# Designs tried in a protein design run: designed miniproteins, single chains, continued (3). Part 90

Each design is a single chain, and the fold is of that chain. pLDDT is the mean over its residues in the fold that is shown.

## One batch from the design tools (miniprotein)

Design m11118
Fold by ESMFold2-Fast:
Structure m11118 (fold): chain A 98 residues (1-98)
Amino acid sequence: DVAEAARARALEAVRRGAELALELAKRVGDEEAIKRVEEGLRIAEAGGLEGMVEGARLITEATTEAAKKDEDPARGAGAAIESVGLLVEAELARRKAS
């Protein structure tokens, strides 16, 4: 129960982080970041606990690159921090499921 609940929370946090990352990437017009976030989300959903690690890494890399392209540096940084914060919560929940 605890491990199953932790796994569900981890995946939900990855999905929320990916959603914010996609919003940022689309706002700045970064097509490669969009593809990388979508790939990371697929890996996280299909790859179990190990897939969540690889997916979160790809989403974090894409989010960081997209944030650099925002015309408002504070807005870009804020969006990236929010997305990455959710991915950190995902990793903490994933570790409780391991």
Scores: mean pLDDT 86

Design m11119
Fold by ESMFold2-Fast:
Structure m11119 (fold): chain A 110 residues (1-110)
Amino acid sequence: MVRRAVLELKKTDGTPLEAARAAAEQARAFMEEHAAEVDRVEIEVEAEDPEATAAAMKLAIERESGKPVRVRVEGDRVRLEAEGLTPEGLAAAGAEAAVAGDGRITAVSR
């Protein structure tokens, strides 16, 4: 049975640093809650510069986790899929996503 848990990341009127910190805390807590059951994580973000956002998110996760991730750009939307992420890896990607725009993190488990 496939189960999905969703975390919405909203762009805030605060500084980029405040947005990044809040998103990192939320993403980390979300992953810690679901880590034992997660098969894969999906991140979707709408960004003004989707290619730069995709590169930043990919780099952040790969640097933290040491694992390759799949990133796809569709118009102004960035989609990232990763398996076996740490809470720290997801926190790093969530921070980049929240700075870029409104995003969504979906944890998929079986």
Scores: mean pLDDT 75

Design m11120
Fold by ESMFold2-Fast:
Structure m11120 (fold): chain A 81 residues (1-81)
Amino acid sequence: MMSTEEILQEVSSVISSLQSEAERITDPEYKAELQRVVQQMQDLQNHLLQTQASTMEMDLQLGSMVTMSTMQLWVIKKELS
């Protein structure tokens, strides 16, 4: 079980990485998809911050989104390289 602070740190790191990669992307479709994912992650992060606690279900959703976003970033980097 990660602390809320550790989860927030990981989410912030992934969001930052996605935003940086979006700036390098010339393809508007990929850029739009990344911005949508970033927005969803930021919304979840804000909700977690306001509640001071996360359920087991929310922790799983955040973990899944972090993993998927990291994989998506890796795939985009590979395909655009």
Scores: mean pLDDT 69

Design m11121
Fold by ESMFold2-Fast:
Structure m11121 (fold): chain A 84 residues (1-84)
Amino acid sequence: DEVERLLAEGRYEEAFAVAARDLSSKDPAKVEASLKGVERAVRAMVEAGRTAAARDLLQRLLSDPSSLQPEAVARLQELLAGLP
């Protein structure tokens, strides 16, 4: 798992970018896998004390919500709202 490898290396922004890659996919399975990857990367960032970086990345991703599937937008907004 590329996201897990990057997180283990402390490469949080790269892990987030890799996880977010398929959020605009027309394949629901790819979108779901991408959302789980983003959730995992955000949790790892929060645990590492990188909450501000996680918030910035989520806000940047949501800055053009029209490029994302509507279900992905809702899940990402919930994730952002849940940050400490």
Scores: mean pLDDT 83

Design m11122
Fold by ESMFold2-Fast:
Structure m11122 (fold): chain A 67 residues (1-67)
Amino acid sequence: NLTDEIKAIAEKNGAKDVQVEIKNKLITLTGTVEKANKQATVLNIAKELHEKYGAEGYSFSIQLTAV
């Protein structure tokens, strides 16, 4: 399940309360992240998503709130 894989990638990289929406090849990822780790978490998620799904025409919107 694509949604479950994306959620797992986000959680592995430090995101919490992750929700994933996929619409017209746009993957929107929302959730929370610890303020100190936000930049690293966003970059790591973006890299893994691009590597796994970029070739299939997916685009990504990562919307994590720092807490």
Scores: mean pLDDT 85

Design m11123
Fold by ESMFold2-Fast:
Structure m11123 (fold): chain A 61 residues (1-61)
Amino acid sequence: MMSRAEIEAFAREAHNKIMDTVTDPEKRNAIIAQVQALIEQLQAGRISRAEAEAAIEALIA
């Protein structure tokens, strides 16, 4: 189970990666919204860190 601090760090790392990788504003906004939903699922314990990482990698590819 991830701590709040670990989830917050993960969210910051994901945001920075998206900002550095995704230059299209529409795609960026869509990915940010989906990442927010993934963070909420992580906070609820519904998904693992590995599942969230895989989903984010798929979104930015």
Scores: mean pLDDT 80

Design m11124
Fold by ESMFold2-Fast:
Structure m11124 (fold): chain A 90 residues (1-90)
Amino acid sequence: MSVKELLDKVVEALREGKLEEAIKYYHELLKELYKIAKEDPEKAIKLVEEAIKALEEVYNDPSLSEEQKELAKQAIEHLKELLKRIKEEK
Protein backbone atom coordinates (compact mmCIF):
# COMPACT_ATOMS: atom_id res chain seq x y z
CA MET A 1 0.00 0.00 0.00
CA SER A 2 1.36 3.43 -0.95
CA VAL A 3 1.86 6.32 1.52
CA LYS A 4 -0.96 8.22 -0.27
CA GLU A 5 -3.35 5.24 0.06
CA LEU A 6 -2.50 4.93 3.79
CA LEU A 7 -2.95 8.69 4.31
CA ASP A 8 -6.33 8.57 2.52
CA LYS A 9 -7.40 5.70 4.84
CA VAL A 10 -6.30 7.63 7.97
CA VAL A 11 -8.25 10.74 6.85
CA GLU A 12 -11.36 8.68 5.93
CA ALA A 13 -11.30 6.76 9.24
CA LEU A 14 -10.92 10.03 11.20
CA ARG A 15 -13.83 11.65 9.31
CA GLU A 16 -16.01 8.55 9.95
CA GLY A 17 -15.15 8.50 13.69
CA LYS A 18 -13.41 5.11 13.35
CA LEU A 19 -10.62 6.10 15.72
CA GLU A 20 -9.12 2.59 16.18
CA GLU A 21 -8.86 2.14 12.38
CA ALA A 22 -7.36 5.65 12.05
CA ILE A 23 -4.66 4.77 14.65
CA LYS A 24 -3.94 1.44 12.88
CA TYR A 25 -3.51 3.09 9.44
CA TYR A 26 -1.50 5.94 10.99
CA HIS A 27 1.01 3.42 12.44
CA GLU A 28 1.32 1.75 9.00
CA LEU A 29 1.77 5.22 7.44
CA LEU A 30 4.59 5.97 9.91
CA LYS A 31 6.36 2.67 9.10
CA GLU A 32 6.31 3.47 5.37
CA LEU A 33 7.49 7.07 5.96
CA TYR A 34 10.42 5.79 8.08
CA LYS A 35 11.43 3.35 5.31
CA ILE A 36 11.28 6.09 2.66
CA ALA A 37 13.24 8.49 4.91
CA LYS A 38 16.16 6.02 4.99
CA GLU A 39 16.22 5.58 1.18
CA ASP A 40 15.09 9.02 -0.07
CA PRO A 41 14.90 11.76 2.62
CA GLU A 42 13.71 14.43 0.12
CA LYS A 43 10.76 12.25 -0.96
CA ALA A 44 9.95 11.54 2.71
CA ILE A 45 9.94 15.30 3.51
CA LYS A 46 7.44 15.94 0.68
CA LEU A 47 5.19 13.05 1.79
CA VAL A 48 5.27 14.13 5.48
CA GLU A 49 4.39 17.73 4.46
CA GLU A 50 1.45 16.41 2.36
CA ALA A 51 0.28 14.28 5.33
CA ILE A 52 0.44 17.29 7.70
CA LYS A 53 -1.67 19.39 5.27
CA ALA A 54 -4.32 16.65 4.93
CA LEU A 55 -4.55 16.22 8.73
CA GLU A 56 -4.72 20.01 9.26
CA GLU A 57 -7.83 20.02 7.00
CA VAL A 58 -9.36 17.35 9.30
CA TYR A 59 -8.40 19.35 12.43
CA ASN A 60 -9.99 22.55 11.02
CA ASP A 61 -13.27 20.84 9.99
CA PRO A 62 -16.00 22.28 12.30
CA SER A 63 -18.31 19.25 11.70
CA LEU A 64 -15.94 16.79 13.44
CA SER A 65 -15.97 15.81 17.14
CA GLU A 66 -13.34 16.99 19.62
CA GLU A 67 -11.99 13.39 19.84
CA GLN A 68 -11.51 13.24 16.05
CA LYS A 69 -9.79 16.66 16.08
CA GLU A 70 -7.56 15.73 19.06
CA LEU A 71 -6.30 12.58 17.30
CA ALA A 72 -5.61 14.62 14.13
CA LYS A 73 -3.74 17.21 16.25
CA GLN A 74 -1.59 14.52 17.90
CA ALA A 75 -0.74 13.05 14.47
CA ILE A 76 0.15 16.53 13.13
CA GLU A 77 2.48 17.24 16.09
CA HIS A 78 4.19 13.84 15.71
CA LEU A 79 4.64 14.31 11.93
CA LYS A 80 6.10 17.83 12.47
CA GLU A 81 8.67 16.29 14.86
CA LEU A 82 9.45 13.56 12.27
CA LEU A 83 9.87 16.26 9.58
CA LYS A 84 12.36 18.13 11.81
CA ARG A 85 14.37 14.93 12.44
CA ILE A 86 14.56 14.02 8.73
CA LYS A 87 15.80 17.55 7.89
CA GLU A 88 18.43 17.48 10.70
CA GLU A 89 19.83 14.06 9.59
CA LYS A 90 20.90 15.50 6.21
Scores: mean pLDDT 84

Design m11125
Fold by ESMFold2-Fast:
Structure m11125 (fold): chain A 84 residues (1-84)
Amino acid sequence: AMQEHLEDIVGSALLGNGFAAGKVTIQALAAFLQEHGEQALEILAAGQYSQIRNLGRKPLEKLQAFFEDEERRERVLQYIRSHL
């Protein structure tokens, strides 16, 4: 399914950059990508993580902290973009 495919991409992108994200975070990001496509990557690059549905405060805070490193964030987003 498209959702499962996006979950695999997101999980690989995050883990490959040192973030062992929980299943809820991976599922929420995959759903966000499915809803917005390429625009999702621009929203994430802009730091607008509050637009991600079904992501609670603690997972959101961890994701924000991880993406505080702009170079690391760009590596993750480029990985996802190349596999869409």
Scores: mean pLDDT 86

Design m11126
Fold by ESMFold2-Fast:
Structure m11126 (fold): chain A 94 residues (1-94)
Amino acid sequence: SMAEQRAERVELQVQLLIMSHIYKRYRHDQQKADELESIAHNSDLATLRETLENERERLAKEDPVMYEIFQRLMASPAPLTLSDIDAAIAEAAG
C-alpha cells in the first residue's frame, strides 16, 4: 500500500539521518554528513535502500566502532531523539 511505502521511506530516511549525524558529531566529517542528509531528503526509495545497504557494509568493514554505535541506536526499543544519538556517541568516545 502507499501507507506501507511511506512508512518504509520514513524508516530509511531516519536511519540515513542518524548515520549522517554520527559522521558529523563523532567523526567530524561534515562533507559525508551533508552528502547523506542530501540523499535522505532528495532520493527515491530504491536509492535510499541502496545507499543505506552500501554504507552499512562499508562501516562494518572500515569503521567498526561507528558501525557499533549505529547498530546500538537501531536496536533501541524507544523512538530515538537527537539527545539519544548524542549520548550514544559520547559513550563510545569515552
Scores: mean pLDDT 82

Design m11127
Fold by ESMFold2-Fast:
Structure m11127 (fold): chain A 97 residues (1-97)
Amino acid sequence: SARLERLREAIERLVEELKRNPELDKIAEEAMKKFGISRRVAAAALLLANGRAPHVTLRELSEVTGVSRSTLSKMRKFVLELEVEVGIKLIEEGVRK
């Protein structure tokens, strides 16, 4: 569907964004290590986190990635928690300077 095609494009855009955002790429790499998934699947989980794509469903992501909805839900929680942790660390590093 056109909606799933736009979702694939959004995932590819986020994969490209990871090349320019080392903090976000580090979160993607941690998800890849923990779940044994590709960077594209990690980007899909990141897309579902922190309001990046609130209209996207786990079902649609499962169809696009081939990963189960339960695994995507666990990955979404993991990347959300890690992104908050990285944000806190960046604030602490800024205060140190």
Scores: mean pLDDT 78

Design m11128
Fold by ESMFold2-Fast:
Structure m11128 (fold): chain A 107 residues (1-107)
Amino acid sequence: MKEGLELLQQGLQALANGDVESARKYAEQAVKKFEEALSKLDPDSVEYAKTLMYLGQAESLLGRHESSIEYLEESVRILEKLLGKDHPEVGVARITLGVTKTVSKRE
């Protein structure tokens, strides 16, 4: 998990600096790390849902908006079930989902 998050942060920072090529490479590595983490986590856990949220963010950085939306919707569903709709973690996941849906509608 920590390595995946560090890679995602590096990807976001590279994108902010206009380095799209580095952002893509970091995002691809982050996806791999988050997929590895999901295979080891309980599907009914907050940690699993947070991993789906991060995986969705990484997929969005790669322009894979459909996969991103699917992961983020599942993350929101699990977090709402476990923590309730008013929890800060649910708020973060919903904002991330909303941003991704907006970006996917470029035309």
Scores: mean pLDDT 83

Design m11129
Fold by ESMFold2-Fast:
Formats: sequence, structure tokens, C-alpha cells
Structure m11129 (fold): chain A 85 residues (1-85)
Amino acid sequence: EEAEALIEELVDRLWPGNLTPEEREAVIAGVKEALERLQARLKQRNRTLTPEDVAIAERILELSRGRKPNDITLEAIAALVLARL
């Protein structure tokens, strides 16, 4: 899956060696769920991700480096993945 490959790449960049295999799988699953929710919201609003939305997501991830992932972090990764699909 192209989306799964992008998710794995971003997760590994943000938390290189900081996650156990189980934690890594849980984060990837969380991003997949966030991606589905984001796509559903955009469809309901007849909206597309803007360059500003992507820039905000990139900034959130930059500020999240070295911190444990949370719902906001997972949603930011989902936004970057969707922008690259």
C-alpha cells in the first residue's frame, strides 16, 4: 500500500529506534485510522487539504520530535500522508 509505505517512513523518521515493534505497529494503525477520519471529514465538507494545512502539520511534527505520539501527532502525520498521495 502506498499510504502504508509513507506512514512507515514518517514514523521511522520521527521516532528512530524509540518505539518497540508493538508500539510502532500501534502508531501506524493509529495513523491509518486518522487518515480515514481526515478523508471522511474533507469529503463531508467538499474540501481539499491546502498548502497551509500541510505546513501546520509539518510544524506540529517538528515540535513533536522526541515526544510520545498523541492524537494530534497522528492526525498531523495523516495530513502529510494524504498530501503525498
Scores: mean pLDDT 78

Design m11130
Fold by ESMFold2-Fast:
Structure m11130 (fold): chain A 58 residues (1-58)
Amino acid sequence: MTGAELAERGAVAAGLAGLSPEEAARAAQKNSDRAGPGATPEVRERSVAGARAIAESA
């Protein structure tokens, strides 16, 4: 599994966890940090934004 895929999956999980949008964004950022070199700054930004959007939609 690539670091980008790991970051994306973590963002979805954070968004669906019932967290506030800001908490989901922080969780996604933490997950991207743990995903390692494959989580480029671009992937991290998208993961954070995605988690926030999912949490707002829930």
Scores: mean pLDDT 73

Design m11131
Fold by ESMFold2-Fast:
Structure m11131 (fold): chain A 70 residues (1-70)
Amino acid sequence: SLKEEVDKIFEEAKKKLEEATTPQQIRDVLQEASWKLSEIKEKATTPEDIQYIVERAKELFALAEKKIAE
């Protein structure tokens, strides 16, 4: 399902963010995840699916902000 594809992208990005040690690595992870989520968004046909993608993206940005602040 679309949600399973989104969850996989989110989980992989979250793991990479936890492993990141430089601001550049954090930016690279966000850029890659954003691109993959954009591809999945093209398959989204309902407002609920789009909202799910947006919420996952917001969570990744929040995790990245927290990581940068450390």
Scores: mean pLDDT 82

Design m11132
Fold by ESMFold2-Fast:
Structure m11132 (fold): chain A 60 residues (1-60)
Amino acid sequence: SLEEKKRELEREMEEQIPKVTESILKRHPHMPEEEAEEFARNLLEIVRGGEIFVLERQAA
């Protein structure tokens, strides 16, 4: 179940990337879309890593 939750978080991250990218571009309209997408991906990777860390701690 822990591994299933990790995979679910990965799928949710990929679904959120376009939404976060759009939010970044609304706040920073002069930012290249490619750069905004990279920021969105990096931010969501950090969030996902933190959620996985918490899940692993709870399982221990």
Scores: mean pLDDT 78

Design m11133
Fold by ESMFold2-Fast:
Structure m11133 (fold): chain A 72 residues (1-72)
Amino acid sequence: HMEEKLKKEYEDAVKKAQEEIDRAKTLSPVERANAIAKAIKELVDTKKKYEEELKRSQEENQRLADEIARLA
């Protein structure tokens, strides 16, 4: 559940970043660069949370696999 929520938050952040980039296409180069930089910063923060949670889940799955292998 939590991993699905974080994945959705990351996907929503990607959509938001794309919308801001699309909106910025009508701006001057400087204003466009600033808008894109802001969107990227927000996306990077969300991605870090998503990657940390995935890594934790993968480590738990590996631990369980190792225990099963030891019993076999």
Scores: mean pLDDT 73

Design m11134
Fold by ESMFold2-Fast:
Structure m11134 (fold): chain A 109 residues (1-109)
Amino acid sequence: SLEEAKKLYKEGEEYFKKGDYEEALKKYEEALELLKKLIKDIDDPSEKELRVLLAEVLAAIGDVYFKMGDYEKAYEYYYRALVILEIVLGEDHPKVKEVKKKLEEVKKK
C-alpha cells in the first residue's frame, strides 16, 4: 500500500506535467487518503517514509492550487507539508527549504 501511494503520487505528477490539474488533484487526493489510512503507529520504522511522502503529496496539491490561481489553498497545503517535514526531517533539510520558498512565493501573490 505504500507502493500504491507512491504510484498514485507519480501518476499525479504526470498529469501535472501535462497541465491536467483536475486529474493531478484527483490522484494526489487518492494518495493522501491512502497515506492517512497507513499512518497508525509512530514507532513503526515505515512511519517516517509514510510521513515524508504525505508531506510531498500535500506540497504537490499546493502546486496544483498555485497553478490554478488559488493562492489561499496553495498556502494552506504548503504550510501543512512544511509542519510535517520540519518535525520529521528538521528545519535545515533541503525539502523543508524548498517548501519554505514556495510559501514565500505564494505570499507575494
Scores: mean pLDDT 85

Design m11135
Fold by ESMFold2-Fast:
Structure m11135 (fold): chain A 81 residues (1-81)
Amino acid sequence: SIEELLAEVEAAIAAAGGRFDSSISPPKTVREALLLLEVAEGLAGIIRGVAKIAGDEELAARAEAALEVIRAARAEVEALL
């Protein structure tokens, strides 16, 4: 479900030291879920960029793992359009 996919994205971002909370404004449509996933992808990308500049290889790897989770979730949600 979209709710389960968003929970996986939230967990992946939290593992990378970020915060993404879809429960503040739960998506009511597939298009709203896609917008939230786009925001999540941007956040994970920023964390990855900062980690690489800081030389934090572990954090960079966690951020890249979060990006993979987000992209997989987006593909599943896009298939519902």
Scores: mean pLDDT 82

Design m11136
Fold by ESMFold2-Fast:
Structure m11136 (fold): chain A 91 residues (1-91)
Amino acid sequence: MEEARREARELVERAQKLYKESIDLANKTIELNPKYKEKAQKLVDEIKRLYDAVERAAATDLENGRALFESLEEKYKEAIDFYKKVIEEAK
């Protein structure tokens, strides 16, 4: 039980870090090109929903929490790929 509590805490901390990084990434994307504000904000909103889901699931269903975290990582990768595309378009 102590091990599961520690793993749940670490999972939530990792999810929170990705969410915070996604906000920074969205702000940088909007600064590069304001026309992408809505798209960048939508990605952050989706990442936040996944982060909230991980936080909720991690305490009660660790396996579901891990699956939700994987979805969060995939969405965060989408945000990174989008940011890279916006940088290339700005060149």
Scores: mean pLDDT 85

Design m11137
Fold by ESMFold2-Fast:
Structure m11137 (fold): chain A 113 residues (1-113)
Amino acid sequence: EKDKKEFEELKKKADELKKKYDSLVDNATSLLNQAASLDGSLGKGLLKRLQSEKAKADEEYKKLMDLAEKNKKDAKKAIEYVKKAIDVVKKGTNIAQNITDDANALIAVAQAE
């Protein structure tokens, strides 16, 4: 079925995007830890925000992917759950990228002083 192929392709895309998101969060965490090593007050709020947003994104992603798997016999319904999971990862990626940019700015300022 065409819908089964579309579902499988979207699942693969979701997994690839989630892995990229996880790597971006790991990088942002490392940068925030570097900022904290320069000044222990730097980046604490951003780190807490990153961890909170990551936990929320992980929970919603897992819930949506589990719903997609449970509904795989209804390919259209399963596809919509995977699309929602992709949207969760895209939103999380945008937040993590903004936090990465902020962390880099903090490090640059701390190193210049």
Scores: mean pLDDT 86

Design m11138
Fold by ESMFold2-Fast:
Structure m11138 (fold): chain A 79 residues (1-79)
Amino acid sequence: MAKEAGKKGSKEDVPKLVEIVRNSKDDKEKVEAAEALGEIGSKEAIEPLKEILKENKDLSEEVRAAILKAIEKIEEKLK
């Protein structure tokens, strides 16, 4: 369970971080949220991140790269 300290990238934040990647108007917020998802390494984030890449052709190259890196990091933790 998440304690008070260090909540910025906890497993409980995965749905919120996915929402930021999907809905934020700020590319930097999207990059930070994607990086946090990669560090958390939750399997549940993989499918939403792949759908975001599929649905959003307007993603900047930086945001797209951050999402791809996050998916790769999560998948590596599952091997």
Scores: mean pLDDT 76

Design m11139
Fold by ESMFold2-Fast:
Structure m11139 (fold): chain A 73 residues (1-73)
Amino acid sequence: GKVTVKGTATYGDGSTATVEAVFEEGEASGTAVDLDTGATGGFRALSPTEGLVGTARGTGKFVADEPLPGKIA
């Protein structure tokens, strides 16, 4: 099944944006959305590490594939 989670993303200049991610069986990937501007970026799990816990427990380390506009100098 699919699990949707929400959190925050931190950029190189120290600014943050909210992130919404979808996890599917055997894979973990998602999008980062700046709720103020509506800009989007993608991310995926790179290796097994604990970083996601919720009603559906998950383990992953995530890095943005693309920066969100206006958040990185």
Scores: mean pLDDT 47

Design m11140
Fold by ESMFold2-Fast:
Structure m11140 (fold): chain A 93 residues (1-93)
Amino acid sequence: MTPLERIAERALEVFKKAVDDIEAGKFDPEKLQKELWEIVREAEKHLTPEERELFYEALDEIAKILQDYFTGEISKEEALKRAEEIRERLLAR
């Protein structure tokens, strides 16, 4: 598994947990921010500048999906599907 694949999978796991926490009424934005900081630190250490640019663009798209789910614009199933599609695009180059 490449560093990009590992970091992307970890980001997706954090996203899925945030979705579950929102559904349960237990969403903690400070915890999410801490987990995102750890992911960003890992990206800075292990990804090339070009991979980091693509990864941060993907993270911005994922953040918008999470916001749409939080505001009730999309379902949990739609949020998870869209996040997986972003991961697949990122890893397909």
Scores: mean pLDDT 84

Design m11141
Fold by ESMFold2-Fast:
Structure m11141 (fold): chain A 57 residues (1-57)
Amino acid sequence: SAPRYRLVEVRRRTDGPATLRVRAAGGSEGEGRTEDGVATARALADEEQPEVTAELL
């Protein structure tokens, strides 16, 4: 894939699924479950400015 953007943050619960937080350069953020997070990250990556960064927790 061509990474024009990167996920901002992926949060995991000890006993639950990961939650994904994505932030664009303008400060726009998205949050969702792992499955929804991927869709949210893709939507933000396609529609937002470059420089959406992420980190797996």
Scores: mean pLDDT 44

Design m11142
Fold by ESMFold2-Fast:
Structure m11142 (fold): chain A 64 residues (1-64)
Amino acid sequence: GKKEAVIEAIKKLTENASLEELLKITQRDIGEEAGLSARTVSRVAKEMGLEGVGDLLLKYAVLK
């Protein structure tokens, strides 16, 4: 579903990212990776009880 696509997009974007690159990830970047619009990513985050990109990254980012 859209939630799973967003989670997988975050993992893929963060698995090889430096901390600096992590801080630059946007809703648009997650949307492009997931095949969704930035607005859809924002709605999915809210449906998950999260405020946006920062909360999504805190919960689902792969940290080295």
Scores: mean pLDDT 79

Design m11143
Fold by ESMFold2-Fast:
Structure m11143 (fold): chain A 84 residues (1-84)
Amino acid sequence: MVLAEVLSREPQRLYEEGRRLAESGESVEEAIRLFRQAAEGFQAIADLAFSAENPDESVRQLGEEARRKAEEALRRVEELERAA
């Protein structure tokens, strides 16, 4: 549980920083890089959760949530790349 919180904190922080930069327009390229890093972090969490042989409900929920957040971050990348 503590480990999952620590792993989620970093990609979530990167996602929020990317969103802030994208909204301000200061550095769209930096925002894209931050969203890509956030997506990689969330995907790693999802992969760890799905690697469990018979995961508890909480582990399955963690994996699904991380997968959705990774997908969301990648959609942000697509939007910014299209705008750039």
Scores: mean pLDDT 78

Design m11144
Fold by ESMFold2-Fast:
Structure m11144 (fold): chain A 69 residues (1-69)
Amino acid sequence: GLEEARKYILEKLKELGAPEELIEKTEKGLRQNPNLTGLLVAAYDGLKPYASEEEIKEVMEKVRELLAK
């Protein structure tokens, strides 16, 4: 669900070495955008500085899977 998707995104940011400040900013963005499109946009923006385009695509596909229940 939505909570699992948010946790997964935040955990990936931590694994990629994102600073706590940026993780908190991303979490706020994810909570402000509870719909599918808004969540995906916030996740992409958070991951973009720390992951390759290929890694982002893989993460986004997993996020969609988690959002599907």
Scores: mean pLDDT 74

Design m11145
Fold by ESMFold2-Fast:
Structure m11145 (fold): chain A 66 residues (1-66)
Amino acid sequence: TKEIVKELEETKKYVREHASELTPEQLRQGIGTVEGLREQLEKQGKLTPEVKKKLDELLELLREAL
């Protein structure tokens, strides 16, 4: 759980720093990947409130960059 939160926070930082460099296609692929990860974590019982919050924050950043 802590490792997943750390990876999501690192990804969120990367998106914040590089959003202007990402193409619309890359942003759409990123959204799809994050949504797929959310479903996978839910199936594994790893979708805790903290992980869900970080995934939602990352999805919002990607959608705003589009």
Scores: mean pLDDT 79

Design m11146
Fold by ESMFold2-Fast:
Structure m11146 (fold): chain A 92 residues (1-92)
Amino acid sequence: MDYEAGNDGAALMGGEGAAGLATGTLSGDTLTATSNGDPEALATLKEAGQLMQDSGLATATIEGNTVTLTSTGSAAGKAAIQGAAGGLAAGA
């Protein structure tokens, strides 16, 4: 996809939907987002991860209350992961 993936990542993981509901840790091109234990927060993280995976931006792995997003290696995927990390940090 040829679009502003950073804005898409922030919209999917940050803002009103996910900010304050999860803590995100960015390590290179991998974002680990841990829900605050709220089922609604976890559902939001799962939905965001699925959307990024369906868009070819990242691979989503779900373990308990943690969603790990790994960039597919594209520039758009890396920007989306960075944007998502920024959105989560703004709410924390």
Scores: mean pLDDT 68

Design m11147
Fold by ESMFold2-Fast:
Structure m11147 (fold): chain A 99 residues (1-99)
Amino acid sequence: NDAELGREYALKGEELAKKGKGKEGGLYAALGGSYAARGAETGSSPPEESSEAGGLAAKAGTLAAKSGTGLGASYGTGGAMSGIGASFLAGLKAGKKPK
């Protein structure tokens, strides 16, 4: 499940960022955000799970950006933006009321 993989990578990114490995944490956060976005876009995962995974990726990316410098900060920012985008897309899908 893409959302489940996105969540796993986001949590790994957060762990690495907390350990001061901002570059690696940023890369994992970006991967988590990418999988969350994929799950939301393709419908491979429930919108709620994709939104949750995207939110976790955004948090991990933000932490990595704070811990990283240069390339690490860039990857952290990318992960945060991907996570936000995935959460937004998943929220739109979940927020569509049946009429």
Scores: mean pLDDT 66

Design m11148
Fold by ESMFold2-Fast:
Formats: sequence, C-alpha cells, structure tokens
Structure m11148 (fold): chain A 96 residues (1-96)
Amino acid sequence: SLADSLIATLDRLPGLSPLEAVEQIGVVLIALAVMKVALENNPDDKELAQETLETARRILPAVERAAKHPDPQVAEGARQALAGVRDLIELAEKKL
C-alpha cells in the first residue's frame, strides 16, 4: 500500500546519509502533495477521502519519529511532512 511504502521510507531515514535522508523526505512531501491535490479535485469522492484519511493516520507516527531526526534539514523536512499529514487528516475528515 502507499502507507506501507511511505512508512518504510520514513523508517529508513536514521540509516541514511543526511543528503539521502533529505532526498527521501522530498519524495514523501511530493506524495503528500499529490494526495492533497487528488482530494481537493474530487470533493464528492468519499471512498478517496476515507482511503486518504486511513493512509494519513497510518503514516502519522512514522512522520512524528522523523521530525525528531538529529539532522536539522531532515527534521525540518519531516516537520513540513507532519503539517501535510495533519492537513490531509483535517481535509479528509471534513469530506466524510
């Protein structure tokens, strides 16, 4: 699932170089942006809203762990991802 792929990516961050970790956070940020655009462009799709909510809730703990990363750039990217996940949860809940 998308959630499993994003969780695996986030859980890999401590084992990566700071540059590789920043690149992986970039991939997560792009995935979250795509999910948000899909949700906004399909306001009446309750199945999409439910799947987005379930995915966002599943990845939230992994993003919270990543936000505590010792590298400042990785932690900042993860905090942006955390804001994105929380935004997705709020948007999806409002559509249900």
Scores: mean pLDDT 88

Design m11149
Fold by ESMFold2-Fast:
Structure m11149 (fold): chain A 59 residues (1-59)
Amino acid sequence: SAADEELKRMIERAKAALEEAKKNRDLVTLRVGLHELSKEKHPEMQELAKEAEEEIKRL
């Protein structure tokens, strides 16, 4: 459905932003991303939030 395609696009965009922030060790961008992702109730968005949190802990 169109909603599923939009969600997939949002997830791909969030993944790309997270990977870029990880490469740059950009703590501010990681924290903002975690805060925004934590508002989402979708399981895949929650997994991205966990990844952002773990990366923050590694910095």
Scores: mean pLDDT 77

Design m11150
Fold by ESMFold2-Fast:
Structure m11150 (fold): chain A 61 residues (1-61)
Amino acid sequence: MSLEESLREALEFARRATVDSRVEDFNKLMSKFSDETIAELSRELEEYLALLRAEAAALAA
């Protein structure tokens, strides 16, 4: 639940964040979480992004 909320918020922000200063805002948001949560989120995000790509491909088909 806590990780789900954090992941959802981080992913929502990341979706909007690009290579510009939005990334700085995203990093600011992430700094509000504990180092443990950030490490876990980073790992989960990598796997989630791979899954999202697969889902997007399925939706596009």
Scores: mean pLDDT 64

Design m11151
Fold by ESMFold2-Fast:
Structure m11151 (fold): chain A 57 residues (1-57)
Amino acid sequence: MKKIVIKGIGPGMSEEEKEEIKKKAEEYREKGHEVVVSDPNEIAKKYASEYLGVKVI
């Protein structure tokens, strides 16, 4: 058993892409792995705030 991190829902993703990410997470969970789905929007906000050299509007 191992922990698997999958990229979550990001801006500009279609509903099909979001469902594909959810499906992949479910497949790994069915195999007995721990799965974490990250939110790329949250990650992007953290990077923009933390680095301050990148202006994101």
Scores: mean pLDDT 59

Design m11152
Fold by ESMFold2-Fast:
Structure m11152 (fold): chain A 73 residues (1-73)
Amino acid sequence: GRGAAQIAEAAAKRMGGDAVIAPDASAAEMARTVLEAGGARLSPETAAGLRAAGDTGSQTAVAAGAWEASRLS
């Protein structure tokens, strides 16, 4: 949903600067944007979790993982 995309966008911006996520973006697209923004700041485990969340199609799972990652960077 819209809230999930906004949370993921905010998390990406906190980690890597300007990122834009459409409200209707797929979970895979959201995960990719967050992974690109986080880059080397993400642990291998966190990066793997974000990819897995994208694969499940759950926007909410990607948003939760992204926000957690942004708190650790």
Scores: mean pLDDT 76

